Designed miniproteins, single chains, continued (2). Designs and how they scored, part 78

Each design is a single chain, and the fold is of that chain. pLDDT is the mean over its residues in the fold that is shown.

## One batch from the design tools (miniprotein)

Design m6706
Fold by ESMFold2-Fast:
Structure m6706 (fold): chain A 67 residues (1-67)
Amino acid sequence: SKADQEAKVIAQIDGVKAKLDAGEISLDEALDAGKYFLGYATAQNLTDAEKRAKELIDYVNQRIQQQ
């Protein structure tokens, strides 16, 4: 279902944030992933996943500004 698709995308977005917080990926890698998921969620009309991807992008951008 669309809800199952959206839940999987959100889980992947949350996984990116978890890896970033664990130091397993760079800020640039997390930003690229966030932009990818934002584009995907927008194209698939996954409103909650789109919101979650925007939150990831904002989080990463805040951390970049604090470097």
Scores: mean pLDDT 90

Design m6707
Fold by ESMFold2-Fast:
Structure m6707 (fold): chain A 66 residues (1-66)
Amino acid sequence: GAALEEEKAKLRERLLEVKELAKESPLVLDVGAHDFGLPDVETLREILENISDENIEALLARIKAQ
């Protein structure tokens, strides 16, 4: 539905912002990993290097499950 597409778009924009900010400060990755409920910074780096619709949906489902 439209609500899911809007949530996916917002998450995609947030991931791209984190990716750009992380170039200037490594603390952005630590904060991002915690905010997204990821186990470590390495998991976030992998997602940022492969931002796909499937990865965004999986991450969104994980965030909602917490």
Scores: mean pLDDT 78

Design m6708
Fold by ESMFold2-Fast:
Structure m6708 (fold): chain A 89 residues (1-89)
Amino acid sequence: QVITQPIALPRTNGTATVTLYMPEKVETAKVTLTVTLKDGTRVQAQSVLSPGEPSKDKRLINMYKVTATLTRQSAVDAENTTVSIEPVP
């Protein structure tokens, strides 16, 4: 399963970064990042990730960063973050 970390948004700029661990057998994946802010606003971003070189720790693939940029001048703290990963055909 994919492991995500909670994110924090700067209060004056809205850039969110999430670190992912992906199964080694997935060559490429479509990633949908959904950030729910404390004011109830939801922001979504999509990226296609290719696995990097496998980590020397056989338990984990290399960490991948997915960046979602908010166009709002003021950002609010994130309430939660959900990540959906789908194999690319």
Scores: mean pLDDT 53

Design m6709
Fold by ESMFold2-Fast:
Structure m6709 (fold): chain A 56 residues (1-56)
Amino acid sequence: MEVEEELKKLLETTPDVTTQVGAALALIGLALEKDFNSPEVEEVSKYIVEVLKKQE
C-alpha cells in the first residue's frame, strides 16, 4: 500500500491535531517530490484543508 494513502487515512482518522499537521506536511512533501511544478501540490493542499475543516 502506498505511503500517500496511509497518510490520507491518518489525517482523516487521527484525534490528535499535532499528528494531523504532521500527516498534512508529509502529504505536501510527497507531492513536491513528484514534481515541484505539478498541479498535484495544489490539489493535495486543498484536500488537506478540506479534511481539517471537516474535523472542526
Scores: mean pLDDT 69

Design m6710
Fold by ESMFold2-Fast:
Structure m6710 (fold): chain A 106 residues (1-106)
Amino acid sequence: MSIRELLEERLAELTSDPEERRRLLEAMLLMVTSIVENKPVPIPPHISREELETVQTLLNELEFEYIQQRSNGQPVSLEEALALRLEFHRELREVLEELLAELEAL
């Protein structure tokens, strides 16, 4: 399953509200962009504590699945894990930008 497919499936399970989906995607994009740019991760504006915990859980689940797929379930070194994490965040940023652009087109 692609990152995009897994993200869309998880979002569908979490909420049917387009406004909540947009807030979660915007929060994820802000966090992921900060990670990719090697900046401290800010607290996203206009997000509740529950939404923040949801975003953190979702990011962790997506990262875990990404590493599992790229490692074929085999143990990876710390260096390899860090490289895969960075690759994951770069790919996820592109997916998040694409999904947000699609929501704006509605």
Scores: mean pLDDT 80

Design m6711
Fold by ESMFold2-Fast:
Structure m6711 (fold): chain A 69 residues (1-69)
Amino acid sequence: SLQKQIEEAVQKARDDPSKRLEYLQQAIDLLKQMDPPMSSQQAARTTAEVLRGIADTGEPVHVFDTPSF
């Protein structure tokens, strides 16, 4: 599926920062092929959100542990 391919491209982006833009471009291209197709701007925005969500090891930010019981 396109969603799985997008996730794979984003994971590859986290693996090699020097190729990050290349892998993100792959994800953007896939998003443009979705139904409905996204513009390059929207695809880039969506890809950035996905990358932020799954780039836990790539994002050197403090992890907030907010447990909800």
Scores: mean pLDDT 61

Design m6712
Fold by ESMFold2-Fast:
Structure m6712 (fold): chain A 71 residues (1-71)
Amino acid sequence: MATINEVVVEFAKNTKQDDPLETKIKVLEEIADKLGLSEPVKNGLLKLLKNEEVTEEEKKALAELHKKELA
């Protein structure tokens, strides 16, 4: 199962700082699908990218993904 760090690294490789938000959203969706991320993790990351409020369920899913990084 993919870690949050793997998502960040792949996102950084496939996006430029000046890319429009729409392009960044598409790249993140492709990475989420490629790495087999769960729907709450994918939705949480997309909301963070859009500067939208993440739900408690999405926060929990992201925290569990982060725990796997530390193990």
Scores: mean pLDDT 74

Design m6713
Fold by ESMFold2-Fast:
Parts: sequence; structure tokens; C-alpha cells
Structure m6713 (fold): chain A 75 residues (1-75)
Amino acid sequence: GAHATKAAEGALKAAEAGDGAGAASGGYQVRNDVASEADEKAIKLLEEAAKAAEKAGDTFGYRGIRAGLEAAKKA
């Protein structure tokens, strides 16, 4: 739902800005709080966030985003 989408959007914006802590935080928020509410839009935003973090070489942000994405896909 809206909470998962906002967390995923936050992760993407942080990853694009090179903010590894913000990117990881957004991913972990999806994993811990709203994974069951993550729709296709939230999943796509997390996939784009993961690509942005990987392109930037941000291992910390990438790890958090991947944790959120894995939890969302399992829910």
C-alpha cells in the first residue's frame, strides 16, 4: 500500500543521491514494517533503487534495499 510505496520511493531517492544510509533505511523499513503491503509498484521502485545503489557502488544501501525487496516478494 501507500506506506510501502513511500518507503520504496525514499530508498530510490536516497540511492540516486548517493545516501547509502537513507537507501538502506528505506529498504529495511519495507522489510520490517510493510512487506505484506508491498504491491507491484513498491517492488519496481525497490528494483530501481537496487540498480541505482549498484551503479553507485553503494554496498550498504544495496544490502538494505535487497532485504526489503526479498521480504516484499515473499509476502
Scores: mean pLDDT 78

Design m6714
Fold by ESMFold2-Fast:
Structure m6714 (fold): chain A 93 residues (1-93)
Amino acid sequence: MSEEERERLWRETQVALAIMNLVLARKEATGEAKELIDKAIDYAAQFLRTGDPELAKKAIEYAEKAAEIMREQGNEDLARLVESAAKLLKETL
């Protein structure tokens, strides 16, 4: 496997795992946090298709905002799941 192919597969794997964590958090999320997770999922899915790092940055921004709201609501486990997704996306940058 070429180095370029390995880098792309690694990136795609990190993004797919991030999307999975966001989808799991979305099932329990309500209100503004759910809306922000929906935006994070959309941008992460676009990043998976295009490789555009600006889309990854937007996904991270919305995920971090959602995690902050969830923590304020006392949903620490959900906040950690969303933060894990943001961390996976950051590793691709």
Scores: mean pLDDT 87

Design m6715
Fold by ESMFold2-Fast:
Structure m6715 (fold): chain A 67 residues (1-67)
Amino acid sequence: MEAKIEEAIRVGKEILEEKGELTASELKEEIARRLGLDLNNPEDGEILERAVLTLLTGEYGDRILPD
């Protein structure tokens, strides 16, 4: 799980640098699309939630808009 969260964080950073700003929901959907994760799968959903939370509370938080 942790390695997948780290990969999701890396992809999320790339998305935020490419697009500048997007909502937390838009970010989760784009990470899921790029990594082939299923938002309806509980394990994949947890990976995405933890990755987005890490980005939101870190250096990229200013680029993640409220839903």
Scores: mean pLDDT 80

Design m6716
Fold by ESMFold2-Fast:
Structure m6716 (fold): chain A 55 residues (1-55)
Amino acid sequence: MEEAIEKARETARELVQTESPLAAKGAASDILMEAGVPQEEADRIAGELVREALA
């Protein structure tokens, strides 16, 4: 689980720079859902990770 969150965080940081915040959120959420995180939780965490990447 920590591995999925770390991967999602790194992906969000990269995609915020190369694509967009919306693409970053989608990719991070997908990574978390593949790791077994429920959709609502994955969306919330992905949003937090994108916000952190933009700060």
Scores: mean pLDDT 81

Design m6717
Fold by ESMFold2-Fast:
Structure m6717 (fold): chain A 93 residues (1-93)
Amino acid sequence: MRLSGEQLRRLGLALSKYLPDVPPIYLAGTPDEALRKIAEKTDVPSKLSPQQLLEQARRAAEEGDYDRAITLAAQALKKGASISDAVEALLPL
């Protein structure tokens, strides 16, 4: 299955807000690496479990709230969620 050009554009632009020195198309092609780097820079304290953060990230992505979705996925990664689960949470974008 291939992401549409519009989905790739939205994902890349949302990720570029956190990594402005990296082209959006590169970020869309390597969302796992982008999320790892964002997780290292994200400092948003949360009492939620990694699984709860991933669920909220998926809901935010489905609602089109890309900034919230990325922030929640990055927090989940910091708390020990798998990178594949975090990337999958953003795919509804």
Scores: mean pLDDT 69

Design m6718
Fold by ESMFold2-Fast:
Structure m6718 (fold): chain A 93 residues (1-93)
Amino acid sequence: MKEPSEAAKAALEAGREALKVSSGEAIPTAIGGALSGIGAGANDMFGGSKEEVGRDAKSGGETALEAAKRSGGSKKALELAKKGIELGKKEMG
């Protein structure tokens, strides 16, 4: 059974942590990050290309990073978002 790549997992976790620390105007951005991470995981599980999974993970990580910054910046959310971006870039080549 195929599990989501580390890039997809990192993007999803970053979105979830950003959502936990988000307030007011940052909430829609955090939701976007979580959804991008879910999309990356689904593409990876259903045979999406490394480039597609990498792009989704990078996009999700960038959205989660923005949400974490706007909500006062949880260290965990910022670290997970950066990890998602780095792993997404690596997956893309």
Scores: mean pLDDT 65

Design m6719
Fold by ESMFold2-Fast:
Structure m6719 (fold): chain A 77 residues (1-77)
Amino acid sequence: MIDEKEINEGIARIALGVMKLVADKLLKNKASPEELLELAKEIRDMARKLEKAGIGTPEEVEEMLELARELEEAAKK
């Protein structure tokens, strides 16, 4: 009877933090459009899996999807 809400918050927060760190480094290093799109797809897949498994909060899933959108937009250059 531990509140799964707190566990979900911790796990998704760590995953999001790692993804944000990788994305930030790729954007700073002017990674190719191919690399940016590949990471965006991986982030979207993870967000969907977390959502279906009930691990991530809606806010954390949305933040992951927003990060993927930022990478997709950067790749359009």
Scores: mean pLDDT 76

Design m6720
Fold by ESMFold2-Fast:
Formats: C-alpha cells, sequence, structure tokens
Structure m6720 (fold): chain A 88 residues (1-88)
C-alpha cells in the first residue's frame, strides 16, 4: 500500500543518512545528529527533509525530491571531507 511504500522510503533514507553521518564523524572527528522526515508538497509528491545538528548545537536543514538525490549530495559531502583531510 501507499503507507508501506512511505515507510520503506523513510527507513531507507534514515539508514543512508545515518551511515553517511557516521562516515563524516570518522573523517572530521566531530559528531553529527541526523533526523529524516518524509513530507508531501502542494502537488502531493513526497520529499525528504534532512536535519543535521552539530555537536555545537548548530542546525542545518536540507530538502531532497528523492532518496537518490539525498544520497548523491551526502556522498559528495563525504568525498569533499576526505579530500580536505588528505590535503591537511
Amino acid sequence: TQDDRMRQIQQRATRIAQQRARQLERITGRRHQVQVDIRFDNDGNPYIIVTITGEDGNTRTLTFPTVDDMQQTMDTIIRNAQIARDIS
């Protein structure tokens, strides 16, 4: 059903986001908390909201139309963090 599909999307998005947050923590040595919520736009399309909270309490919110877009952005963040660490 539609509800089952939404739960699967939320579970998949949460798993990916948490895995990437842990990778980022290992690279940077800083803790990040990640929360994932699924919402609907005015046209009824699902979208993903990711809330990232740093150890200092600063919060940043990112919005993605798909799990694949979220994963791609997070993979880019991880890659950039690795490059920065390797240059330092």
Scores: mean pLDDT 80

Design m6721
Fold by ESMFold2-Fast:
Structure m6721 (fold): chain A 72 residues (1-72)
Amino acid sequence: MVARAKTVEEAEAALREELEELDRAIEELEAEIEELRAQGKDTSSLETSKGMLEIAKAVEEALGERKIEELK
């Protein structure tokens, strides 16, 4: 979405939406991890998924910031 934006405003809006979606997904996984830990269950796969989403967020933020600068 950000990569396809034609204006700074579109790029900023798209980046905000992508980061909010990733933050929500990370928060949901973190809540699930804590619930499973309370039950004494294995959380390894969920912790890996959370780590991957955190990396995806960092990449999306960096690429989005670059796109916004290109449109200025």
Scores: mean pLDDT 80

Design m6722
Fold by ESMFold2-Fast:
Structure m6722 (fold): chain A 90 residues (1-90)
Amino acid sequence: MSARRREEERREELEKEILIGLLRILRGVAKVELENAKKKGADEEYIEKLEKLIEEIDKKIEEAQSDPSITVEEIREMLTELVKKMKELS
């Protein structure tokens, strides 16, 4: 019984780590896009939307790391919503 529970807990922790890693990758992509937008003299509204998206990603990463009760599904939903927002900016 104890060993089976530990395997399930390890799997859940690994899934959380992978999803948080993907959030960090998304943050990196957004930062590169923001740098490129600033260099190209993009519209101020577009730059502001990218900055707000990066701030939202940072908040979600902090929530996912600091809340031990957060579920894998909640982190997946966060990632899905943030990816959708990124695509809508393109």
Scores: mean pLDDT 82

Design m6723
Fold by ESMFold2-Fast:
Structure m6723 (fold): chain A 60 residues (1-60)
Amino acid sequence: GAISNLKEKLEAFKQDPSPESLFELEVDIGVQTLKAAVFRDNEALDELEELDSELKQLRA
């Protein structure tokens, strides 16, 4: 699913980080978070929050 694809992209970003890959990940997480909020998918929102937090740690 979409979240599994984001997890794969995050792992790829960790191995070969680039500004373009970072931007695409931030956009994709934002889009999926909005979609999950509209459908009230709390499980997806929790997973997306964890992915966003991990991405923010990698930017430190």
Scores: mean pLDDT 82

Design m6724
Fold by ESMFold2-Fast:
Structure m6724 (fold): chain A 82 residues (1-82)
Amino acid sequence: SSVEENIRKQAALQLEIERGRLVEEWKEVEELAKKAQETGDKKLAEEAMRKMRELAEEAYARTSEEEIEAFVAEAEARAAAE
């Protein structure tokens, strides 16, 4: 499903960020999202979402299914422990 695919793409993006990749690009997305929230600017919110999707697509294309599954399992275990 599209929901499952989006979860996997987000997991791939998060994994790349934790590996020290796409960190600066992700900071730009976070800053755009924060500015959109502070100003109520819908165009900035749309730009932030578009850039996030592009980064997630890039990360997903570069990350193996095994790495994504391992990362999701580790994140779930960590969340359960906290």
Scores: mean pLDDT 80

Design m6725
Fold by ESMFold2-Fast:
Structure m6725 (fold): chain A 69 residues (1-69)
Amino acid sequence: LFDEAARGDVDAANAVFDELGKLGIEGGPLVISMATILASHGLTLDQLADHPELAREVMERVRRGYERL
């Protein structure tokens, strides 16, 4: 089931967000930017797992958008 592949990515993302939280960094803006980009492209974490080139594009856009704000 695609839920298992998505869970792997979610676990990795949760580990990163947990570490950011321990550093006192509010993940809100980053999470909102990522969610907005994913929603605008109609993408899911499962689709990003199947398309690593899209995952890189999304991460780069999140980084650039975050730096522009």
Scores: mean pLDDT 55

Design m6726
Fold by ESMFold2-Fast:
Structure m6726 (fold): chain A 75 residues (1-75)
Amino acid sequence: MEEEALEEVEKLAEEALKEKDNVAKTGKQARKAAELGLESGERVKEHTAKLLREVADKHPKSEAAFLMYAARVER
């Protein structure tokens, strides 16, 4: 259901925000969130892209990866 996908995407984004020193782990969370967004309805895609951009702002070292996944979901 879309609500379950939204909750999982939010959980992945929050975990990524807590893992700001672990670039590899934050990258995996970004990829998982983007995949969930792409498989879901447009509202979940928009929310996922917004969350990924928020995480990018808080992780300068992995910013490019998060922005790339956000752009991918927005398409």
Scores: mean pLDDT 72

Design m6727
Fold by ESMFold2-Fast:
Structure m6727 (fold): chain A 95 residues (1-95)
Amino acid sequence: SVKEFEEIMDEIIKLSGNDPIIVGMARSNRDSFLLMAKEDPEGARKAAERIKEIVKEGLERAKTLSPQERKAVAAETLSKISRVITEVIEESRKK
């Protein structure tokens, strides 16, 4: 859901120490997810489940890392999320 996705984005932002670049990336992903959720609610639900797994993996990996390394993990996690959203949007457009 959109609310669940927004909470996940906030967790990643906190992991980065509120890094401005990460905040921008998270905002972009949030906007894209919101549009997807309005057009394809079921696709958004499936994307959200995959995104939860990506985030869980990133958060677990980050537990043993320095603050600088955590920012890198946050960026990588957001890039993976962006790819999932893009794939779902592309699939929806083909239908």
Scores: mean pLDDT 82

Design m6728
Fold by ESMFold2-Fast:
Structure m6728 (fold): chain A 68 residues (1-68)
Amino acid sequence: LAPVIMELAELAAEAEETGDEEGAIRRMVELLRKHGLDDLAELAERLAAEGASVGEILGAVVRRLKAM
């Protein structure tokens, strides 16, 4: 799980630097699905649809991962 958290944090940092939040969210969802974390991928998609920032989505996903 630690490698997934680090890669998610890197995607959020890239979004902040480039302004490509949509691309970062898409890559986060793909990463989560690749690791079998489909529930977290759906959470990320739902939060994005509600207008949440990449940082807010990262925070929610990481909190859920730490609670597992």
Scores: mean pLDDT 79

Design m6729
Fold by ESMFold2-Fast:
Structure m6729 (fold): chain A 106 residues (1-106)
Amino acid sequence: SDAAAEARGDALMARMEAEHPLTPEQRQMLADMRAGIALARETWAALEKAGLPLSEQEKAIQQRVAALKAAGANQMMINWFRLEMDAYLLQRKIDEAKKNKAAVPK
């Protein structure tokens, strides 16, 4: 479902760019946004594969943001990386809450 939602988002963005010509600044902003989203997807996939607990995932994300800032990464890229990571963390918290509710049936 998540991979399908990501593919739909990517297709929608590609279609919008084709239908609505962008300025050079708008193209750069979208490139930075996409770079942040792509890095977030790679980071999340690695964290899921490692099977890390939520607290370690949050720590790894904070370390990645600090590393991006230290490397002089564009603020737009960092902002979209953070937004995407926050969405993944929120979804995990929802999933854990549902699991905990199912694990405590009276």
Scores: mean pLDDT 81

Design m6730
Fold by ESMFold2-Fast:
Structure m6730 (fold): chain A 88 residues (1-88)
Amino acid sequence: MEKEEKIKEIEKLFEEIKALLEEIKKKGEVTEEQKKKLEELVSKFVSLAFQLGLYEKVEELIELLSELFPEYAEILKLTVEALKEPEL
């Protein structure tokens, strides 16, 4: 069941993003390597979440990012608003 595998991948990506953000917050500095890794993890998470219609998971990610990367969080928020209810 591919859908079940994708849900597990989303959960794994969320934990990796959370761990990376905690590391950045604890050190008070962000490296280019950490920023690139965050971008890759977020991109994979958002792609999978939209494929499954799990917009709530993207909103949860936006909240998580808003403390350290408010500009990135705002971009994701605008993306969710554009795609959340296109048929209504």
Scores: mean pLDDT 77

Design m6731
Fold by ESMFold2-Fast:
Structure m6731 (fold): chain A 92 residues (1-92)
Amino acid sequence: MIEKKVEELEKRATKLQKEADELNAEISRYQERIDKLVEEAKRYGEKDPEKSQKLADEAIDAAGEAHRLQTRADELQKEYDNLKKEAEKLKS
């Protein structure tokens, strides 16, 4: 039945949206960590250049991970949008 297919598509879309929301929350936590690391690196730059560089390197690593998570969140959002469009097409 078309109704059952629509329900399955909507259920999958809801699950993908939840996964994307969870990834976006994780990205936000990484961004907060990056901001703190950058701020600490600036503070230590005057007192301890070696520690400042280490904190800057940690911020770069965290930014790389946040970028990977963002790419995955964007992919999930695209799948969500496609499933929602397919469900609407079946309803019409």
Scores: mean pLDDT 84

Design m6732
Fold by ESMFold2-Fast:
Structure m6732 (fold): chain A 68 residues (1-68)
Amino acid sequence: MATYEEVKELLDKYLEKLKATKDKEEKRRIFQEMGEEAEKLLRQLPGSDAAAAFDLLAETNKEVKKIL
């Protein structure tokens, strides 16, 4: 079963990869992977944890848009 902590670790990991990547095509690929993996984890979370993780994902997406 997924946890909020696993979602946070996943998003932090992908954000670091995006910051380290210079190629636009590679950034798009990494961003796609982040979305797919986050969706899988969110599906496994109980309601209140899912809401908190969704907010975390939204905040991470704002940071990603600054990098892309």
Scores: mean pLDDT 79

Design m6733
Fold by ESMFold2-Fast:
Structure m6733 (fold): chain A 85 residues (1-85)
Amino acid sequence: MTARDYALDAVRSAEAAVRARAEGNDVSADFLATVALVEADLAIELGLENGEEIRELLEEAVRALREGDLERAREYVERARRLIE
């Protein structure tokens, strides 16, 4: 698994967290949000050049998600995805 693989998994976990929250599954949303941030931290540890920027965007997404602002959370997740792909 490469740094880029972990970054992509982080974005997928964050997307899953937003979906879980939209369905009213707060426990799954919180778990998946935590997984996303851990995966982003692993991408940074493995030397992803823009990893800190991706981590910051995902942290903002998680904050918006915890505040119930799903539209803002989706915007941050999409911005993070564009930095990887």
Scores: mean pLDDT 88

Design m6734
Fold by ESMFold2-Fast:
Structure m6734 (fold): chain A 100 residues (1-100)
Amino acid sequence: SIKKEIEEFLENYEELMKNADPATQKHIEYIYKMINSEDLVKTAEELLKEAESVVERYFIAAIALLMARIKGAPEEVIKKLEEKLEEEKAEVEEERARLE
């Protein structure tokens, strides 16, 4: 089912972008870039540099790991993305503690 949902997303990408607000468009673009990536670690690192918040970085790392698992990426790729997700999760927790 997940593969079919990804195929539907790719088919409807342009229409989804036209109907979305700017924040949603940015998230749709992140998903699109990661689905079409031949190197998820590299794509995640590039998107993380463009992210404007710790929450966006966490989202990018989480989706990259999900895409790696769906695509059956090598164990070393999955491990690198798991490490990135843990780093971004720690940053979110630190920011939440600060913003009390």
Scores: mean pLDDT 78

Design m6735
Fold by ESMFold2-Fast:
Structure m6735 (fold): chain A 100 residues (1-100)
Amino acid sequence: SSELERIIKALEDLISKLPSLSIEEQIYELGRLVVNILKALGKDELAEKYWEEFEEALETKSLEEQVKLAERLAREVAELAGDPRLEELLERAVKLIREK
């Protein structure tokens, strides 16, 4: 619970900063938070798998494909978390990134 509250605050802080970040920074920071949420949920093996997929995309995929991957991972993690606040915040972050 306390670790989840820390993640929620980090996500709220990211959302407030998103308009001032480059698209590349927005993608990176969302991906990092998504992985940290999985770790907070005790899903360490899935967190490592998602980080590996994300890191590979940063090196080998177009910016558009990187955005699509970050969006997919965020939605999958929101569903796994089952916390209404976390789901709402992740949806807001994804929407803001797509607007840019």
Scores: mean pLDDT 82

Design m6736
Fold by ESMFold2-Fast:
Structure m6736 (fold): chain A 63 residues (1-63)
Amino acid sequence: MEEARKKAEEVLEEHRDLFEELARAAGVSLEDLKSGMAALLAAGYSKEQVVELVRNALASLKS
């Protein structure tokens, strides 16, 4: 669990612009997105898969 949270924080920092845009579009906090990422990483998703899910979610919200 702790390792997944650390990885989620690293992903958030690497792709901060994407996550800030998603947070604004979805009306959620960056903390909520970090918690969601940690859960996905703990469930066996890769960092690349999580980033792709974020891109797809943002594209859907902007459509």
Scores: mean pLDDT 79

Design m6737
Fold by ESMFold2-Fast:
Structure m6737 (fold): chain A 85 residues (1-85)
Amino acid sequence: SSVARNELLQEILEPEVPLIEELIKKISNGKELSKEEQAKVAEEVAKKSKDEKARLVFEALAKMGKSEPEEARKIAKETMEKIVK
């Protein structure tokens, strides 16, 4: 279900929150992120995270931010299938 997938994402993302907050401050100076800045944060988290599933999720988010809506939906689906086991 979508709820179970959201719970898995939360467990993967929660340990990365301090890194995300640090990168947001560096990229946006604490302001609300543009879609392009959000993709850049995701790309940097993917490079720096030590967790395989977190890297996979953030790499997908970075690609989705640079993709057309149809391709972004495909990336999201494929990534969710990989992390659910």
Scores: mean pLDDT 75

Design m6738
Fold by ESMFold2-Fast:
Structure m6738 (fold): chain A 72 residues (1-72)
Amino acid sequence: SSQQQELITLLVATGVLSEETAQEIAEGMSDAEISTVIEQLKADPDTALKVAVDLDVEDGVKVLKEAVEKVT
């Protein structure tokens, strides 16, 4: 989806995540969760960097879901 592609682009732009890892994270999320995370990342670039630094293969989805819950 266009929202998944936008999230992938934002995550890859941090330079910390590969496109493959960013795609796996985006595919694990609902459209509503993706929209909320994109809005949060655009509002605060420091949050984008923090999320990218804290992401690993096992925790990526968990970190992003926590970010969504904080603003929802």
Scores: mean pLDDT 64

Design m6739
Fold by ESMFold2-Fast:
Structure m6739 (fold): chain A 77 residues (1-77)
Amino acid sequence: SLLDEALAAVRAGDVDRLAALLAQGRLSETELIELFNEALRRRNVHAATVILEHVTDPALRARLAEALRSGRLLPLP
């Protein structure tokens, strides 16, 4: 799945691949939160920032930005 490929990219630190997958715009809010939490668990700020840049919903974007600032994982809906 697209989510499995994106999670693999985060785990590999392949930020270019992650950006290409995110640019497809096909991940749901829940999938974006799962992906962002993986980046935070790995302390990969670059991956977390790239995910944030591809979030178009202002409410979700604000929640992810606060999670990045605080370092706290987001609950899944």
Scores: mean pLDDT 86

Design m6740
Fold by ESMFold2-Fast:
Parts: structure tokens; sequence; C-alpha cells
Structure m6740 (fold): chain A 86 residues (1-86)
């Protein structure tokens, strides 16, 4: 089911977001933060493709998925800005 794939992608994005926040707060090395940012970027890209597919069947669910993707991208931007200012 496309919905089940989207739910799994949503859970993966939650996991990566939590892991990235924890690593950043712990002062993890740049290599770890860079890896997590790359994984988050890939997860957001996968979710975006699923959003387009789900939108045809369930626009409300697609909207919730899109909001989650935007929130993850904003987190990544925030971390990049913080690192640039350090």
Amino acid sequence: KKREEAEKAFEELDRLTDELVAAWQAGAPDSVIDRLLAELREAVTRLGKLVDEIRKEDPEFAHRLAVKGVAAELLAVGIRIDRELA
C-alpha cells in the first residue's frame, strides 16, 4: 500500500530528526552531523515522491506528510546556519 510506504517514510524521518537533534545537542563531530544531514535530505526526497502519489488518493494525508517534510528541511537549514555562525 502507498499509504503504508508513506507511514514508514514518516517514521524514518522522525527517527532521523530525533537522531540529528540528539547528535547536535551532544556536540557530535562534523562528520556525524554531515552524515545525518545527508540521510535526512534523502529521507525528505523519498517522502516528497510519496506525497505526490498519495495526493491523488488522500489529499489531507498528503498535506500532513508535506508539513512533516518542510519541518525537517527547516531543522536542517537551522543547523547549517548555526554551524556557519560558529
Scores: mean pLDDT 81

Design m6741
Fold by ESMFold2-Fast:
Structure m6741 (fold): chain A 73 residues (1-73)
Amino acid sequence: MKEIKETVEREADSLEQVPEVARQAANEAIKKVLDKAKELGYKIEKLETRVRVEQVSPDKYRVTVEAIAKVKK
């Protein structure tokens, strides 16, 4: 089975901002995967999102969202 993977990284200035930043990043990553699948003519069988949050400085968090679609012809 083929996979389409898209990664979006954003920064949040506080832990309280992380949920909204993660939501926006996930929406963008999912849209990129859906657009790519449509462009290539693939049918999506499964879509997964993974969210990773890392503190990069006392007042900065890196939010990484990876969207993974398992696709077929």
Scores: mean pLDDT 84

